# Ledger of designs, part 70: designed miniproteins, single chains, continued (2)

Each design is a single chain, and the fold is of that chain. pLDDT is the mean over its residues in the fold that is shown.

## One batch from the design tools (miniprotein)

Design m6567
Fold by ESMFold2-Fast:
Structure m6567 (fold): chain A 89 residues (1-89)
Amino acid sequence: SELLEEARKLLKEAEEKLKEALKALKAGKPEEAIKLAEEARRLAEEAERLAREALRRGEDPEEARELILEAGILQGLAGILIGVAKLIS
């Protein structure tokens, strides 16, 4: 499924952005951490959209559900990081 392949790539990018955001936060750069976490959240939201489209088309339903769950987790983590960073900025 091309949709699921694209979703996987976007989730990998979101994970890398979250790692960068955590490094920025540890370095005392909360504004940079917020920007990176916001980017990660957008990437995860797009991945969820693609995975839900694949699910609607009946493409690899189990994989689509797993990617939707992973995207939701990454969105939640990004939201938590943004919240924490705003408290210390």
Scores: mean pLDDT 91

Design m6568
Fold by ESMFold2-Fast:
Structure m6568 (fold): chain A 68 residues (1-68)
Amino acid sequence: DELARLEAIVAADPDNASLWAALGETYLRRGEYEKAIEYAEKALQIDPSNTRAKRVLEEAKKKLEEAK
């Protein structure tokens, strides 16, 4: 599975903000917004300027609020 492979890669390189951002985006695309937020926030803790992580975080939070 694509997601399981990406998670394994992130686990092998946990200081790589781009990998955490990619994982967050994958969860966002799957509609798993809480996980998308968690991983995007992890990416931003490593690199606060990561634009992909910022975008994922903002979109996931918006989607989660609208899931009424």
Scores: mean pLDDT 82

Design m6569
Fold by ESMFold2-Fast:
Formats: C-alpha cells, structure tokens, sequence
Structure m6569 (fold): chain A 80 residues (1-80)
C-alpha cells in the first residue's frame, strides 16, 4: 500500500467509525488512527510516510468532528 492509498483508506475507516459511533471523541479517533499507523509501520512503511499520514489524519479528524453524522453516513454510502 502506498501513502496515497493509506491516507484514502484510513480517512474512510475513520469516517465509518464516527458514522457508526457518533459519540466518539477526538481522543478516541486519534487513538484509533495511531493503532492503524503502528500497523502500517510494522508492514514496512517509512517513518517519513507515517509522519505525513499522521499529520493528514489529524486534520481529517478535526473535519469529521465538525461534520454532521448524516453527512458522514452519506460519504460512507458513496465510498462503499
């Protein structure tokens, strides 16, 4: 998996989680993202790419926290 694919897949996963669990906090979403990033690092992704993905995911988490759940659910339906 390249960096662009990882970002796309992780953004979708975080959107799915927030859509399914609307009460999830920023801390819970960031913890989930960290777990996925650790998995990617263990699969041989570079530290440079991991840092860039983490930065993008933190920005995206702020976006989904500000997005209505119905809009997140529509995004999930369109992507899956």
Amino acid sequence: MNKEEAIKNMKLALTQIKAAYPDYTKEELERTAKTILTHLKNQGMSDEDIKEIEKELKKYIDEILATPVDELRAQVAAAT
Scores: mean pLDDT 81

Design m6570
Fold by ESMFold2-Fast:
Structure m6570 (fold): chain A 58 residues (1-58)
Amino acid sequence: DPEAREILEKAREAIEKYKDNKVVLLVALHELRELKEKYPEYRAEIDEEIARVEALLA
């Protein structure tokens, strides 16, 4: 699904660029959780990014 891929890529880009910006990381985390609910077939890739964001927020 090109829409799911685009959202995932934008989230990855935001995480990489704004690693120290907790607001951006929290928004990305929320968007990734929503994406996972809508596209469970991408669960593994989405969970990897969620884990990365949660580690940065710790």
Scores: mean pLDDT 80

Design m6571
Fold by ESMFold2-Fast:
Parts: C-alpha cells; structure tokens; sequence
Structure m6571 (fold): chain A 67 residues (1-67)
C-alpha cells in the first residue's frame, strides 16, 4: 500500500545505522515486489550480520535504486 511505502521511506531517511537502513530497504523491496533490490538488501544484511564491513557507497547506491 502507499502508506507502507511512505512509512518505509521515512525509516530509510531516519535510519541510525547501516542495519536499520538495509532492513528498511528490504521492506520497501518486498512492498514494491522488486526482486533485484530485495537480493541486494539481503546480501548487505547478511554481510552486516556476519560482522563484515559494508562501504557507505554501497548503501547509498541501494538507496538510489529504492527511490
């Protein structure tokens, strides 16, 4: 729904860490049924959960694709 998209976009803008940002983008991908964005968000979430460093540029590109 449009309300779910709006709420997720607010979460993206207000994300305090990379994990919150990636989770919000993943949620947006599910609502939009965007399989490519979903896979990219899953990869970033997996890296963050494993303690791997994710460059800020990678997250910025993901946000651009979500918009």
Amino acid sequence: SEEDIKKLLEKIENAKNKFELAMAIYGLALVLKDEELKKRAEEIITKLLSGEEVPEEELKKLVEEAK
Scores: mean pLDDT 81

Design m6572
Fold by ESMFold2-Fast:
Structure m6572 (fold): chain A 100 residues (1-100)
Amino acid sequence: NPEEELRKKQEEYVKRVREEDVPAVIKQYREAGKFEVAEIVERIANIKTAEELEKLMDELEVSEELRERILSLFNSDDPALQEAAKGLLVREALLKFTEE
């Protein structure tokens, strides 16, 4: 079943991102002394529901246009697109941490 093979590959990709790639990024920020950045990346990685995602987007004052994009990706049935939504939120959070 081609759809099941694609789903398994997406699940393997998401597992690698969550278990290897994201922990490595968090570790690098902690080792650099950027604990607030590490904490927000970890918080974003741990989002499980659209409600948690929306709450964090409200806290970061994400624009309505970007919020709609992130929610659209996160509410898809594709776990890889859900991880892409989290990546966009990480980027927005990093921009807010560099603004005074």
Scores: mean pLDDT 80

Design m6573
Fold by ESMFold2-Fast:
Structure m6573 (fold): chain A 84 residues (1-84)
Amino acid sequence: MEELRRKAEELNERAIELGREALRAIEAGDGERAIALAREMERLAIEAAELLREAGEISEEEAEAAKAHARALAAKLIALAKAA
């Protein structure tokens, strides 16, 4: 349980950093890099939500909400990257 929670925390920290890198890439006009970073952020955030659900830290409904939020955030970053 604690191992799964720790792994999820590590994945969430990495996802946050990837999101920040995606924003920096958008500001630099590197849309291709921003899209790649946003997709990787989404993947790690989804994996973290599933691990927290498996660990019993969040409900199935909470995990689905977290995954939906990650997908929505990635979609917004990708839209910004395409507009830059």
Scores: mean pLDDT 86

Design m6574
Fold by ESMFold2-Fast:
Structure m6574 (fold): chain A 62 residues (1-62)
Amino acid sequence: SMEEQAQQAAAAGLEILREMGIEPDDVAKQAALNGARTALDRGLDMSTAAAVGAQAALEAMK
């Protein structure tokens, strides 16, 4: 389902943050999911959705 794809893309984006030494909090995790979901809804691919999710998570933690 699209929701399962959004969850996978968000998880991939959050993994990028963890590789950078950033531990995402619950707000960042929710932002990543919302960002990934929005990107997929716009017809963007999984890699782009993951990047959008990572960016949304970073912005949420500022």
Scores: mean pLDDT 85

Design m6576
Fold by ESMFold2-Fast:
Structure m6576 (fold): chain A 74 residues (1-74)
Amino acid sequence: GAPPADLSDAEYWLRLGEYYFSQKNYNEARAYYEHAIRLDPNNARAWRNLGDVYKAGGHDDLADQYYAKARELE
């Protein structure tokens, strides 16, 4: 969706995920980035941000896979 605070708007969920990531609440950030990807699977930023979550959790191989997906979409 186009209007602000629209729950169907991938950018809304991305912003929410970025907020929780900045608070180091990585589980919450992951959930919101996954919601953004479900709404817009071509959103490169959401895939990259998921990579950052997995990297913060020590899952470097999985993070690299999400970063590669983001690069393919750019």
Scores: mean pLDDT 83

Design m6577
Fold by ESMFold2-Fast:
Structure m6577 (fold): chain A 76 residues (1-76)
Amino acid sequence: MLLSEEELEKLTEEMYKLGTEELSKVLPKEKAEEIAKKLTELYRKYLEALNAGDEEKAKEYKEKLEELGKEIEKEL
Protein backbone atom coordinates (compact mmCIF):
# COMPACT_ATOMS: atom_id res chain seq x y z
CA MET A 1 0.00 0.00 0.00
CA LEU A 2 1.44 3.36 -1.11
CA LEU A 3 0.06 6.52 0.51
CA SER A 4 0.38 9.85 -1.30
CA GLU A 5 2.07 12.78 0.50
CA GLU A 6 -1.37 14.43 0.74
CA GLU A 7 -2.96 11.32 2.31
CA LEU A 8 -0.03 11.06 4.73
CA GLU A 9 -0.42 14.74 5.74
CA LYS A 10 -4.18 14.33 6.28
CA LEU A 11 -3.66 11.17 8.36
CA THR A 12 -0.98 12.80 10.55
CA GLU A 13 -3.16 15.91 11.10
CA GLU A 14 -6.03 13.67 12.22
CA MET A 15 -3.71 11.69 14.53
CA TYR A 16 -2.43 14.92 16.12
CA LYS A 17 -6.00 16.17 16.76
CA LEU A 18 -7.13 12.85 18.26
CA GLY A 19 -3.94 12.48 20.30
CA THR A 20 -4.20 16.01 21.71
CA GLU A 21 -7.90 15.50 22.58
CA GLU A 22 -7.34 12.19 24.40
CA LEU A 23 -4.15 13.26 26.22
CA SER A 24 -5.80 16.55 27.32
CA LYS A 25 -8.25 14.45 29.37
CA VAL A 26 -5.39 13.26 31.66
CA LEU A 27 -2.59 15.84 31.13
CA PRO A 28 -2.35 19.67 31.05
CA LYS A 29 -3.13 21.02 27.55
CA GLU A 30 0.43 22.24 26.86
CA LYS A 31 1.93 18.86 27.83
CA ALA A 32 -0.72 16.99 25.81
CA GLU A 33 0.08 19.10 22.71
CA GLU A 34 3.85 18.54 23.13
CA ILE A 35 3.48 14.76 23.45
CA ALA A 36 0.90 14.54 20.62
CA LYS A 37 3.30 16.45 18.35
CA LYS A 38 6.20 14.07 19.15
CA LEU A 39 3.97 11.00 18.60
CA THR A 40 2.61 12.39 15.32
CA GLU A 41 6.08 13.26 13.92
CA LEU A 42 7.44 9.82 14.81
CA TYR A 43 4.34 8.05 13.44
CA ARG A 44 4.65 10.01 10.18
CA LYS A 45 8.29 8.84 9.81
CA TYR A 46 7.14 5.27 10.49
CA LEU A 47 4.47 5.51 7.76
CA GLU A 48 6.97 7.07 5.31
CA ALA A 49 9.37 4.16 5.94
CA LEU A 50 6.54 1.63 5.37
CA ASN A 51 5.58 3.41 2.12
CA ALA A 52 9.22 3.24 0.95
CA GLY A 53 9.41 -0.49 1.82
CA ASP A 54 12.25 0.28 4.26
CA GLU A 55 11.66 -2.44 6.86
CA GLU A 56 14.76 -1.49 8.89
CA LYS A 57 13.72 2.19 9.20
CA ALA A 58 10.11 1.20 9.94
CA LYS A 59 11.37 -1.03 12.80
CA GLU A 60 13.59 1.79 14.12
CA TYR A 61 10.70 4.28 14.24
CA LYS A 62 8.38 1.66 15.77
CA GLU A 63 10.92 1.10 18.58
CA LYS A 64 11.15 4.89 19.12
CA LEU A 65 7.33 5.04 19.34
CA GLU A 66 7.40 2.30 22.01
CA GLU A 67 10.11 4.19 23.96
CA LEU A 68 8.07 7.41 23.80
CA GLY A 69 5.03 5.48 25.07
CA LYS A 70 7.04 4.32 28.10
CA GLU A 71 8.18 7.91 28.80
CA ILE A 72 4.54 9.07 28.69
CA GLU A 73 3.58 6.35 31.22
CA LYS A 74 6.34 7.57 33.58
CA GLU A 75 4.93 11.14 33.45
CA LEU A 76 1.45 9.90 34.45
Scores: mean pLDDT 78

Design m6578
Fold by ESMFold2-Fast:
Structure m6578 (fold): chain A 88 residues (1-88)
Amino acid sequence: MPELTEEQQEKTVQMLKDIFSKHSEEEILAMIRQALEENNVPKEKAERIISLARKIYDAIKNNAPPAEITKLVLELQKEVQEVTDLLA
């Protein structure tokens, strides 16, 4: 079962819409890439995370359903968790 409630899904989507309305795709991706490099994330994993962030941005721009955006966010969280586990 999805760990996020419908209310949490809606809040997540609204937060992302706010962030993406204030910054360009290039700015957001550059900030994420810098954070990944500063945390010594392997380039292959960093590119997977960047790819997911780009998909989330595109989904929000196209007004995708909250469920679809939340699915992408959960995939992103999983990739971040796997990186944390691999670096330990």
Scores: mean pLDDT 75

Design m6579
Fold by ESMFold2-Fast:
Structure m6579 (fold): chain A 140 residues (1-140)
Amino acid sequence: SEREQAALERIRKEVKEEVDKISKHLDGLVGLASATPRAEEIKKKFDEVNKKLKEAAEDDPGTMSRKVAEATEELGKIAVEALRELARVDPQLARQGYDHVKAAAEELKKIGDILPSEHDKIAEIVERTLAEAERILAET
């Protein structure tokens, strides 16, 4: 019983630590997006999804895993939207934005390793997000 409680608390701690790292990378992307006409809209969307991701980390493991995967899909969509807006303003800002997207994607992969039930779904979302981000940069 003590070992099971310690294991669950460890999983929650590891998820929270990776969520905080993702939040820092997304804050960097939002900072770059401040130069775009849609800066306020992008910031609001990131703040809303970041809140959902932090709330998911406080849930029971089964519900946490599902909610983290759902938040990961929404983060991918918003990151692509932000990168596309940066590409319209300045190709150099888009390249800097991609570095933040890539860093956030690496931390999301680590969450997939911590939450094995969602590993494949998170990996697919990350791969699809990075492929679209790379396509935006290639067309810029």
Scores: mean pLDDT 83

Design m6580
Fold by ESMFold2-Fast:
Structure m6580 (fold): chain A 75 residues (1-75)
Amino acid sequence: SAQERARELYREGEKLYAEGVKAAEEGNTDKAIQLFEEAIEKYREALSLETDPALRKEIAVKLEAVEQQLAQVKA
């Protein structure tokens, strides 16, 4: 179902974000950027499928935070 796909995409995004944070901590900026961009893509896909208002808000907040973090890393 669409809601199961949304949840799976959100989980994938969370994993990619965690891997990106670890890459950044290890000083691998290029890898961190790639992983953050992949996480953003997964969060956007999850938002396109999710219909629950509370989950949509949660995903949107996380998406915005990762986008801001990515912009900061690229600056």
Scores: mean pLDDT 88

Design m6581
Fold by ESMFold2-Fast:
Structure m6581 (fold): chain A 89 residues (1-89)
Amino acid sequence: SEALELLKKGRKLFEEGKYEEALEHYQKALDIAREAGDKKLEALALFNIGDVYSKMGKHEEAREYYQRAARIMKEHNISFNELLEEAEK
């Protein structure tokens, strides 16, 4: 999955402290997941974008992305464990 590969690359960049570049990869993954109707990848991308904003000190933006991810998970009955399994593929 191209979206999942972008999420993995973004996570590597995030761990390297390359927050802006990680955000670009996560945003592309989010767009692909949305077009595909993949709600698990959409929620995962939103959660990862929240992590980037949190590390950049943009706590209000981070909170909004986390809440958007949580809403999708609740609406589509996606568990946190399912989201973690998707991230590990």
Scores: mean pLDDT 87

Design m6582
Fold by ESMFold2-Fast:
Structure m6582 (fold): chain A 117 residues (1-117)
Amino acid sequence: SIEKIKEEIQKVLDEFIEKVTELLRKAGVSDEDIERIRETLRAAGKTLVNEIKKLLEEHPENKDEIIKRAKAGIDAVLRLVEAELERLHGTLSPEVRAELQKIADEAKKKIEEIIKK
């Protein structure tokens, strides 16, 4: 069902947020800044989940396009995290950037698998 797909995508985004916040703790970001970023990520994630649900309800035949939109949404959320980290820590290290990209790629893969069901 569409509601089941929404719930599974929400779980993927919750895991994405947890992995990002863990990386931020390891990078030395303050608890106050982590909480601010977490709230931003939760809001962006909720918007993305609602958009995907609406697209699946209106255009269930367009799964490949919906997957592309979902992946673009994850990339947009990743860009918000990278921009905030650059403001707090200056230029991001290649290692931190690679780990953020890995977390995003894992979320994209899981969302693709959920939508393809």
Scores: mean pLDDT 83

Design m6583
Fold by ESMFold2-Fast:
Structure m6583 (fold): chain A 55 residues (1-55)
Amino acid sequence: SKAEELKEEAIEKMKNASEEEALEILSRMYRELNALFGPEEASKGLLEVLKKLSE
């Protein structure tokens, strides 16, 4: 799905990102998810990405 594509792109870009770059990547992902699917799906996507990165 487009939501999964956006989350996967964010995770890939964040692998070697600085803290500042990571915030920009996450913000862009959230904005796109919110525009396409609404704030509930955007919030879920943000939490899923953060959970995967916190290992």
Scores: mean pLDDT 81

Design m6584
Fold by ESMFold2-Fast:
Structure m6584 (fold): chain A 70 residues (1-70)
Amino acid sequence: SDKEKIEKIKELAKKAIEAVKNKDYKTLKKLEEEINKLVEDMLENNASPEVLKEVKEIIEKYLLEKLEIE
């Protein structure tokens, strides 16, 4: 379900922030690839505009947090 995919993206983003803090760039790359795959799957399966907006907001928050760590 879209709800389960959103929760998975949140979990992966949290793990990605920890990878950035630990300078584990190999794990970071794998986590970002998994996030991208989930987002692409949701776009291909016609997720609602409201669901896509929530995903966009999660990703934007993740990118801002990532920039602030260094």
Scores: mean pLDDT 86

Design m6585
Fold by ESMFold2-Fast:
Structure m6585 (fold): chain A 57 residues (1-57)
Amino acid sequence: KLEELKKEMKEYFLEVKKNKLTINIEISDKFLKKLEELGVSAEEARKLLEELGEYAG
């Protein structure tokens, strides 16, 4: 479900930031694909990942 995926993504990026980990590009691509499969437009999916990823570093 979209809301569950958004929560999972947010938790991932917050953990990355909290633990000073590097964001995995492959994981970012998987999130984009899953958002598209859930009916989120490519533009919206990109914006969401951009916002969450930017907060994580």
Scores: mean pLDDT 67

Design m6586
Fold by ESMFold2-Fast:
Structure m6586 (fold): chain A 62 residues (1-62)
Amino acid sequence: SKEVEELIKKAEELASQLPLVRRGALEGINQAKKLYNDGKTEEAKKLAERLVKSLEEAIKQQ
């Protein structure tokens, strides 16, 4: 769904602002993309939402 694609894109944008956590964030983003491509849309959405939330919190704590 477009919602999952938008969440993945947002996670990528947030990860670009956080060089210290970028490696782990990119691994998570790649996993979400794989789940989405495999048709596991619900799992991809949950993972992407968790990534966005974690990255937003990390930015706020800077």
Scores: mean pLDDT 81

Design m6587
Fold by ESMFold2-Fast:
Structure m6587 (fold): chain A 60 residues (1-60)
Amino acid sequence: SDVEIALSAIELAFNEGVISLEEKERLLEELESGERKPLDIALEVEVKMGINDIKRAVGL
């Protein structure tokens, strides 16, 4: 489900150090409340992970 995709994305990003604990808690609250579409949350997290991978690759 879209919710499971968003949950997996949030958990992975947190475990990889891409998002803070406060950011994780905010995203989980948005997901639980239905404030944002699950796939929009998943996309935000995926973009942050992609940017982090680029920064790592170029030494930023």
Scores: mean pLDDT 86

Design m6588
Fold by ESMFold2-Fast:
Structure m6588 (fold): chain A 59 residues (1-59)
Amino acid sequence: KQKQNELKKKISEIDKEIERLEREATRAVIDGDYQRAAELNERIKKLMEEKSKLEEELK
């Protein structure tokens, strides 16, 4: 029971972090900081992979 609740909490935290990074990446593109945008997109990709692994554990 507790492990499932912890996984759900972690997934929710990752979702919030992804949304935050997506907003920052969009702003970086608008500002012309393409290096920062690329770095933020790499971080988003890693978080999406981590989220996918946690979602598989939840099933």
Scores: mean pLDDT 82

Design m6589
Fold by ESMFold2-Fast:
Structure m6589 (fold): chain A 86 residues (1-86)
Amino acid sequence: MKVTVVVEGADEKAKKTAIEFAEGLRKGGLETEYEVKGDTVTITLEPGDVGSMALALALGGELWVAGYNVESKVEGNTITLTVTPK
C-alpha cells in the first residue's frame, strides 16, 4: 500500500534532509519517489514490513536533530510533517 509523507515549511536544509532520506530509502530497495514544490517535499513510498509510521518517525527524528521542531498529522495514507526552525 502506497503511503505519502509530506514535509511542509521546509527551507533548503530541511528539503536536503528529506531528499537525502528519500534517496536512502530508494537505494535500500524501497519503491520511493519524491517531488519538491516550493517549501514542500512530498515522498511517496511502499513501506513494506517497516511500516509507514516508523519511516515518518525516522524522518521526523532526522529533522529534529537537524534543528527543526516537527509537528505530525496523520490522515489516511498521508503523514504530514510541518517543520519550523528551533
Scores: mean pLDDT 79

Design m6590
Fold by ESMFold2-Fast:
Structure m6590 (fold): chain A 77 residues (1-77)
Amino acid sequence: DLEEEGKKLTGEIESLIKENLDQIFSDPKLMQKVQEIDKLSIEAGDALQAKDYEKYKKLLEEIKKKLEELKEELEKL
């Protein structure tokens, strides 16, 4: 269920940002990665509203990739 996957992904993004808020806020590079994820999340919402499920699915995969990149950068600190 794509909607359940999207909801789970949103929760994971929120949790990661909340747990690492100070580190993200103090590092412009980490802030830029958060902004990239936010932009993709907006585009995914637009695709869902347009009922473009293929684009929505592709955007969810891109968001997952960017989230993993953000996790790796945070683990290096």
Scores: mean pLDDT 82

Design m6591
Fold by ESMFold2-Fast:
Structure m6591 (fold): chain A 55 residues (1-55)
Amino acid sequence: SARDEILDEIIAAVAAKDDKKVEEILSKVKDPKFKKMLEAFVEGIKEALELLEKL
């Protein structure tokens, strides 16, 4: 589905630390509820990755 494709793409962008790509993906999301959920999801993954890099 389109949502599954967006999820896969945003996960890859966050893992790559590509903030510009993350913003581009989010800007294409027309569903405001889904966009808000993705924004929260991205922030959670970023925090987890930053903690892992301190090990």
Scores: mean pLDDT 80

Design m6593
Fold by ESMFold2-Fast:
Structure m6593 (fold): chain A 76 residues (1-76)
Amino acid sequence: ISDAEIDAGVADILMGVGDLLFKKGEYREAAELYLRAAEIDPSKRAEALENAAEALEKAGEYEEAKRLREEAEKAA
């Protein structure tokens, strides 16, 4: 397994746990995991940043959510 394959697997786990936290209403914690996934796997960066932005918006962090959405659009 290459480093890229390991990173992809770790990012998938972070995205999955982030989704579970989001479903439970733990929005800030979900956003942190999505941001970590975006750092680890560039192929998931746009999706992870968009998910983090949605989580931050649910947490009331509107300015950070807007910034992350703009970054996600540039990463796509």
Scores: mean pLDDT 80

Design m6594
Fold by ESMFold2-Fast:
Structure m6594 (fold): chain A 74 residues (1-74)
Amino acid sequence: MREELLEEADVAVLLIQAVTYLNIGKRTGDKELYEKAIELAQEALTRARQVGNDDLAKAAESILKEAKELLEKL
């Protein structure tokens, strides 16, 4: 239980960081911020699937899709 909760918390932190970089990228148009958001969201997705949390995995997939779409428009 404790280890599972800590692993889910780690995924949540990665998602928060990914969303933060994505939102700053939207304001600045900085390609590097979108690339960082993709990196963090990809790691979050891998870990969410490893933990078996479908909600966190779907959140990571949504961030990845949005970041990649915005990066392609640059």
Scores: mean pLDDT 81

Design m6595
Fold by ESMFold2-Fast:
Structure m6595 (fold): chain A 74 residues (1-74)
Amino acid sequence: MAEELARKLKEQAEATEEYVKKSDLPEEVKELLLEAAEKAKKAAEALLEGDFEKALELLKEAQELAKKAGELLA
């Protein structure tokens, strides 16, 4: 189960990175979204290592970065 969740997180993060790089979003928003994707990929690595607490912390950091990016677009 953890392996499937890690795979899904990595795939979603990679898709987000590709979308952001091809988008016409403001540079500040791109930086925040790319940082959020990096945190999500690190969370996937933590899940594979069995460190669920670290994975949760990294996901919360990714969520806060994505929230800030959304606020800049509002």
Scores: mean pLDDT 82

Design m6596
Fold by ESMFold2-Fast:
Structure m6596 (fold): chain A 64 residues (1-64)
Amino acid sequence: SMSLLEEIARLVREAKELAKQGKYEEAIELVERAIELAKQLPGTVGRVAVADLERFLEELKKKA
């Protein structure tokens, strides 16, 4: 079964590929999903992952 970290990594990879294609709205949806999963991670790992993903989300929103 896929771990939370593996699912987050998969969503981020797919979002980056969509962003390369100019599909920013679809990329945003995947990053928002990844943020919700990252919020389930414990402690500092979860906080750092959420912060990094929220920064990526804001960059995508500026391009959309």
Scores: mean pLDDT 86

Design m6597
Fold by ESMFold2-Fast:
Structure m6597 (fold): chain A 61 residues (1-61)
Amino acid sequence: DLEKKIEELEKSKEEGEKTREELREKGERDPSVRELYDEGIKHIEGLIKYLEEKIEELKKK
């Protein structure tokens, strides 16, 4: 079921976006750990991009 796979990927993307926002807030509140949160954010952004590409690929099928 293509639709179910797309739904799962969209849900994972939403979770990633929420985590990214939380990391941004934490980094903003504590500059001493901002670099660690920035690295985490970049990693999450990479995962979000991967999920977006997968969703787009499945929608084109």
Scores: mean pLDDT 79

Design m6598
Fold by ESMFold2-Fast:
Structure m6598 (fold): chain A 64 residues (1-64)
Amino acid sequence: MIEEKVEQAKKSLDEAYKKGLISKETAERFKAELDRIAAETTDPEEFVKKMLELQEKLVEEINK
């Protein structure tokens, strides 16, 4: 379940990069953060919370 959500999020980052919304460096940085969250988080609810926080950070980068 967690691995599937990480894979989907990484695909969304790749799509945002292809659309020109974020740089390749930003996409790679966020992918690394996703891997860190997945490695450190065993609780599904805490994982979702951290994913939402990361999504909010990504939106800030896009709207900068």
Scores: mean pLDDT 77

Design m6599
Fold by ESMFold2-Fast:
Structure m6599 (fold): chain A 73 residues (1-73)
Amino acid sequence: MKIGEKALEIGRRMLEEGEASGNPELIALGEEALRLGEEALKADKEGDILTAIGHLLRVIGLEEDMRRILAAM
């Protein structure tokens, strides 16, 4: 599994979910997750695996935040 590609995949799905919700807070979380996913992919391509992992973990954290907000709605 390529770490950067996985982070970008999650970020893209989160942005789609945020946009589908029409909720500005969820859209903002999706946009940030996509940005971090793109940074993870760049780090992975450059061979900086630790930075790529760090960005993936941040994306996962944002996904958990999005899930909590959705559950509270």
Scores: mean pLDDT 85

Design m6600
Fold by ESMFold2-Fast:
Structure m6600 (fold): chain A 70 residues (1-70)
Amino acid sequence: SAAARAEAERLLQEGAELARQGRDEEAIRKFEEALRLDPSYELARIALARLLVDIGREEEAQAVLDRYRP
């Protein structure tokens, strides 16, 4: 729905801001919630995978890319 997509976009923006602040676990939760609302949201999938790689969680990044494949 349009409402779910708008909420996913808001969560992506909040997660990106948290990641810039180094609040990595909170950023991960925001990106995961965005993908829960819209599993096809490519920008959220990429953002989550990049953050996981940046903090050394490469296996989890691969799982994200596999799970939320468009």
Scores: mean pLDDT 86

Design m6601
Fold by ESMFold2-Fast:
Structure m6601 (fold): chain A 62 residues (1-62)
Amino acid sequence: MTEDQKKKIKEILEELKKKSEKDAEILEKYLDAMYNHSLTKEEQQKLREEVTEIMEKLEKEK
């Protein structure tokens, strides 16, 4: 991840923690999995899709 992506993700994570701890846990799990290679490519893709849905939800609320 680039430094810019890391900063954006941190901001999103803080907003998610205020709205939904479950959604924040999904994002944290995705970040940890990507950093530690603890998941298969299929599991990573599934988490990426879940994260995308969470991000769309945040954008919808503006």
Scores: mean pLDDT 71

Design m6602
Fold by ESMFold2-Fast:
Structure m6602 (fold): chain A 73 residues (1-73)
Amino acid sequence: MEDSEEVREYLGKGEEAFRKGDFETAVEYYEKALELEPESERAKNGLRFMLSLLPHYEVPESVRERIEELLKK
């Protein structure tokens, strides 16, 4: 499915934050994208990919829990 321009902008900002290692900011932008399009596969795929990399980084447990919660809904 195609994401709207606004959702795509949030996904781009989330990806940029993720590349910089700012996982909290990345999750926030993916959450904003899902608020606009709850079934956005692109947002969910970004969150799944981030979740797979978290074991290699020192991040607050709340970040992992938030990603898992967003992926359940």
Scores: mean pLDDT 77

Design m6603
Fold by ESMFold2-Fast:
Structure m6603 (fold): chain A 65 residues (1-65)
Amino acid sequence: GPPVDAAEMAAALAAAGVPAAGARQAHELGSKGNTTHENLARAVAAARAGRGGAAGAYVGSDAPQ
């Protein structure tokens, strides 16, 4: 899918309760065009499921890891 912009990614993860450090990492990954809307949705789901460490993997890839 199309890449998400860094601000959209950071806002979505922050709304899901990802700590500021995680949101900053998402912002950096989005700026590099490494994230899709599908990966952002999975990162939000992972954060809500208590898998905060997995959120970065979903955000930084075209597929879940």
Scores: mean pLDDT 56

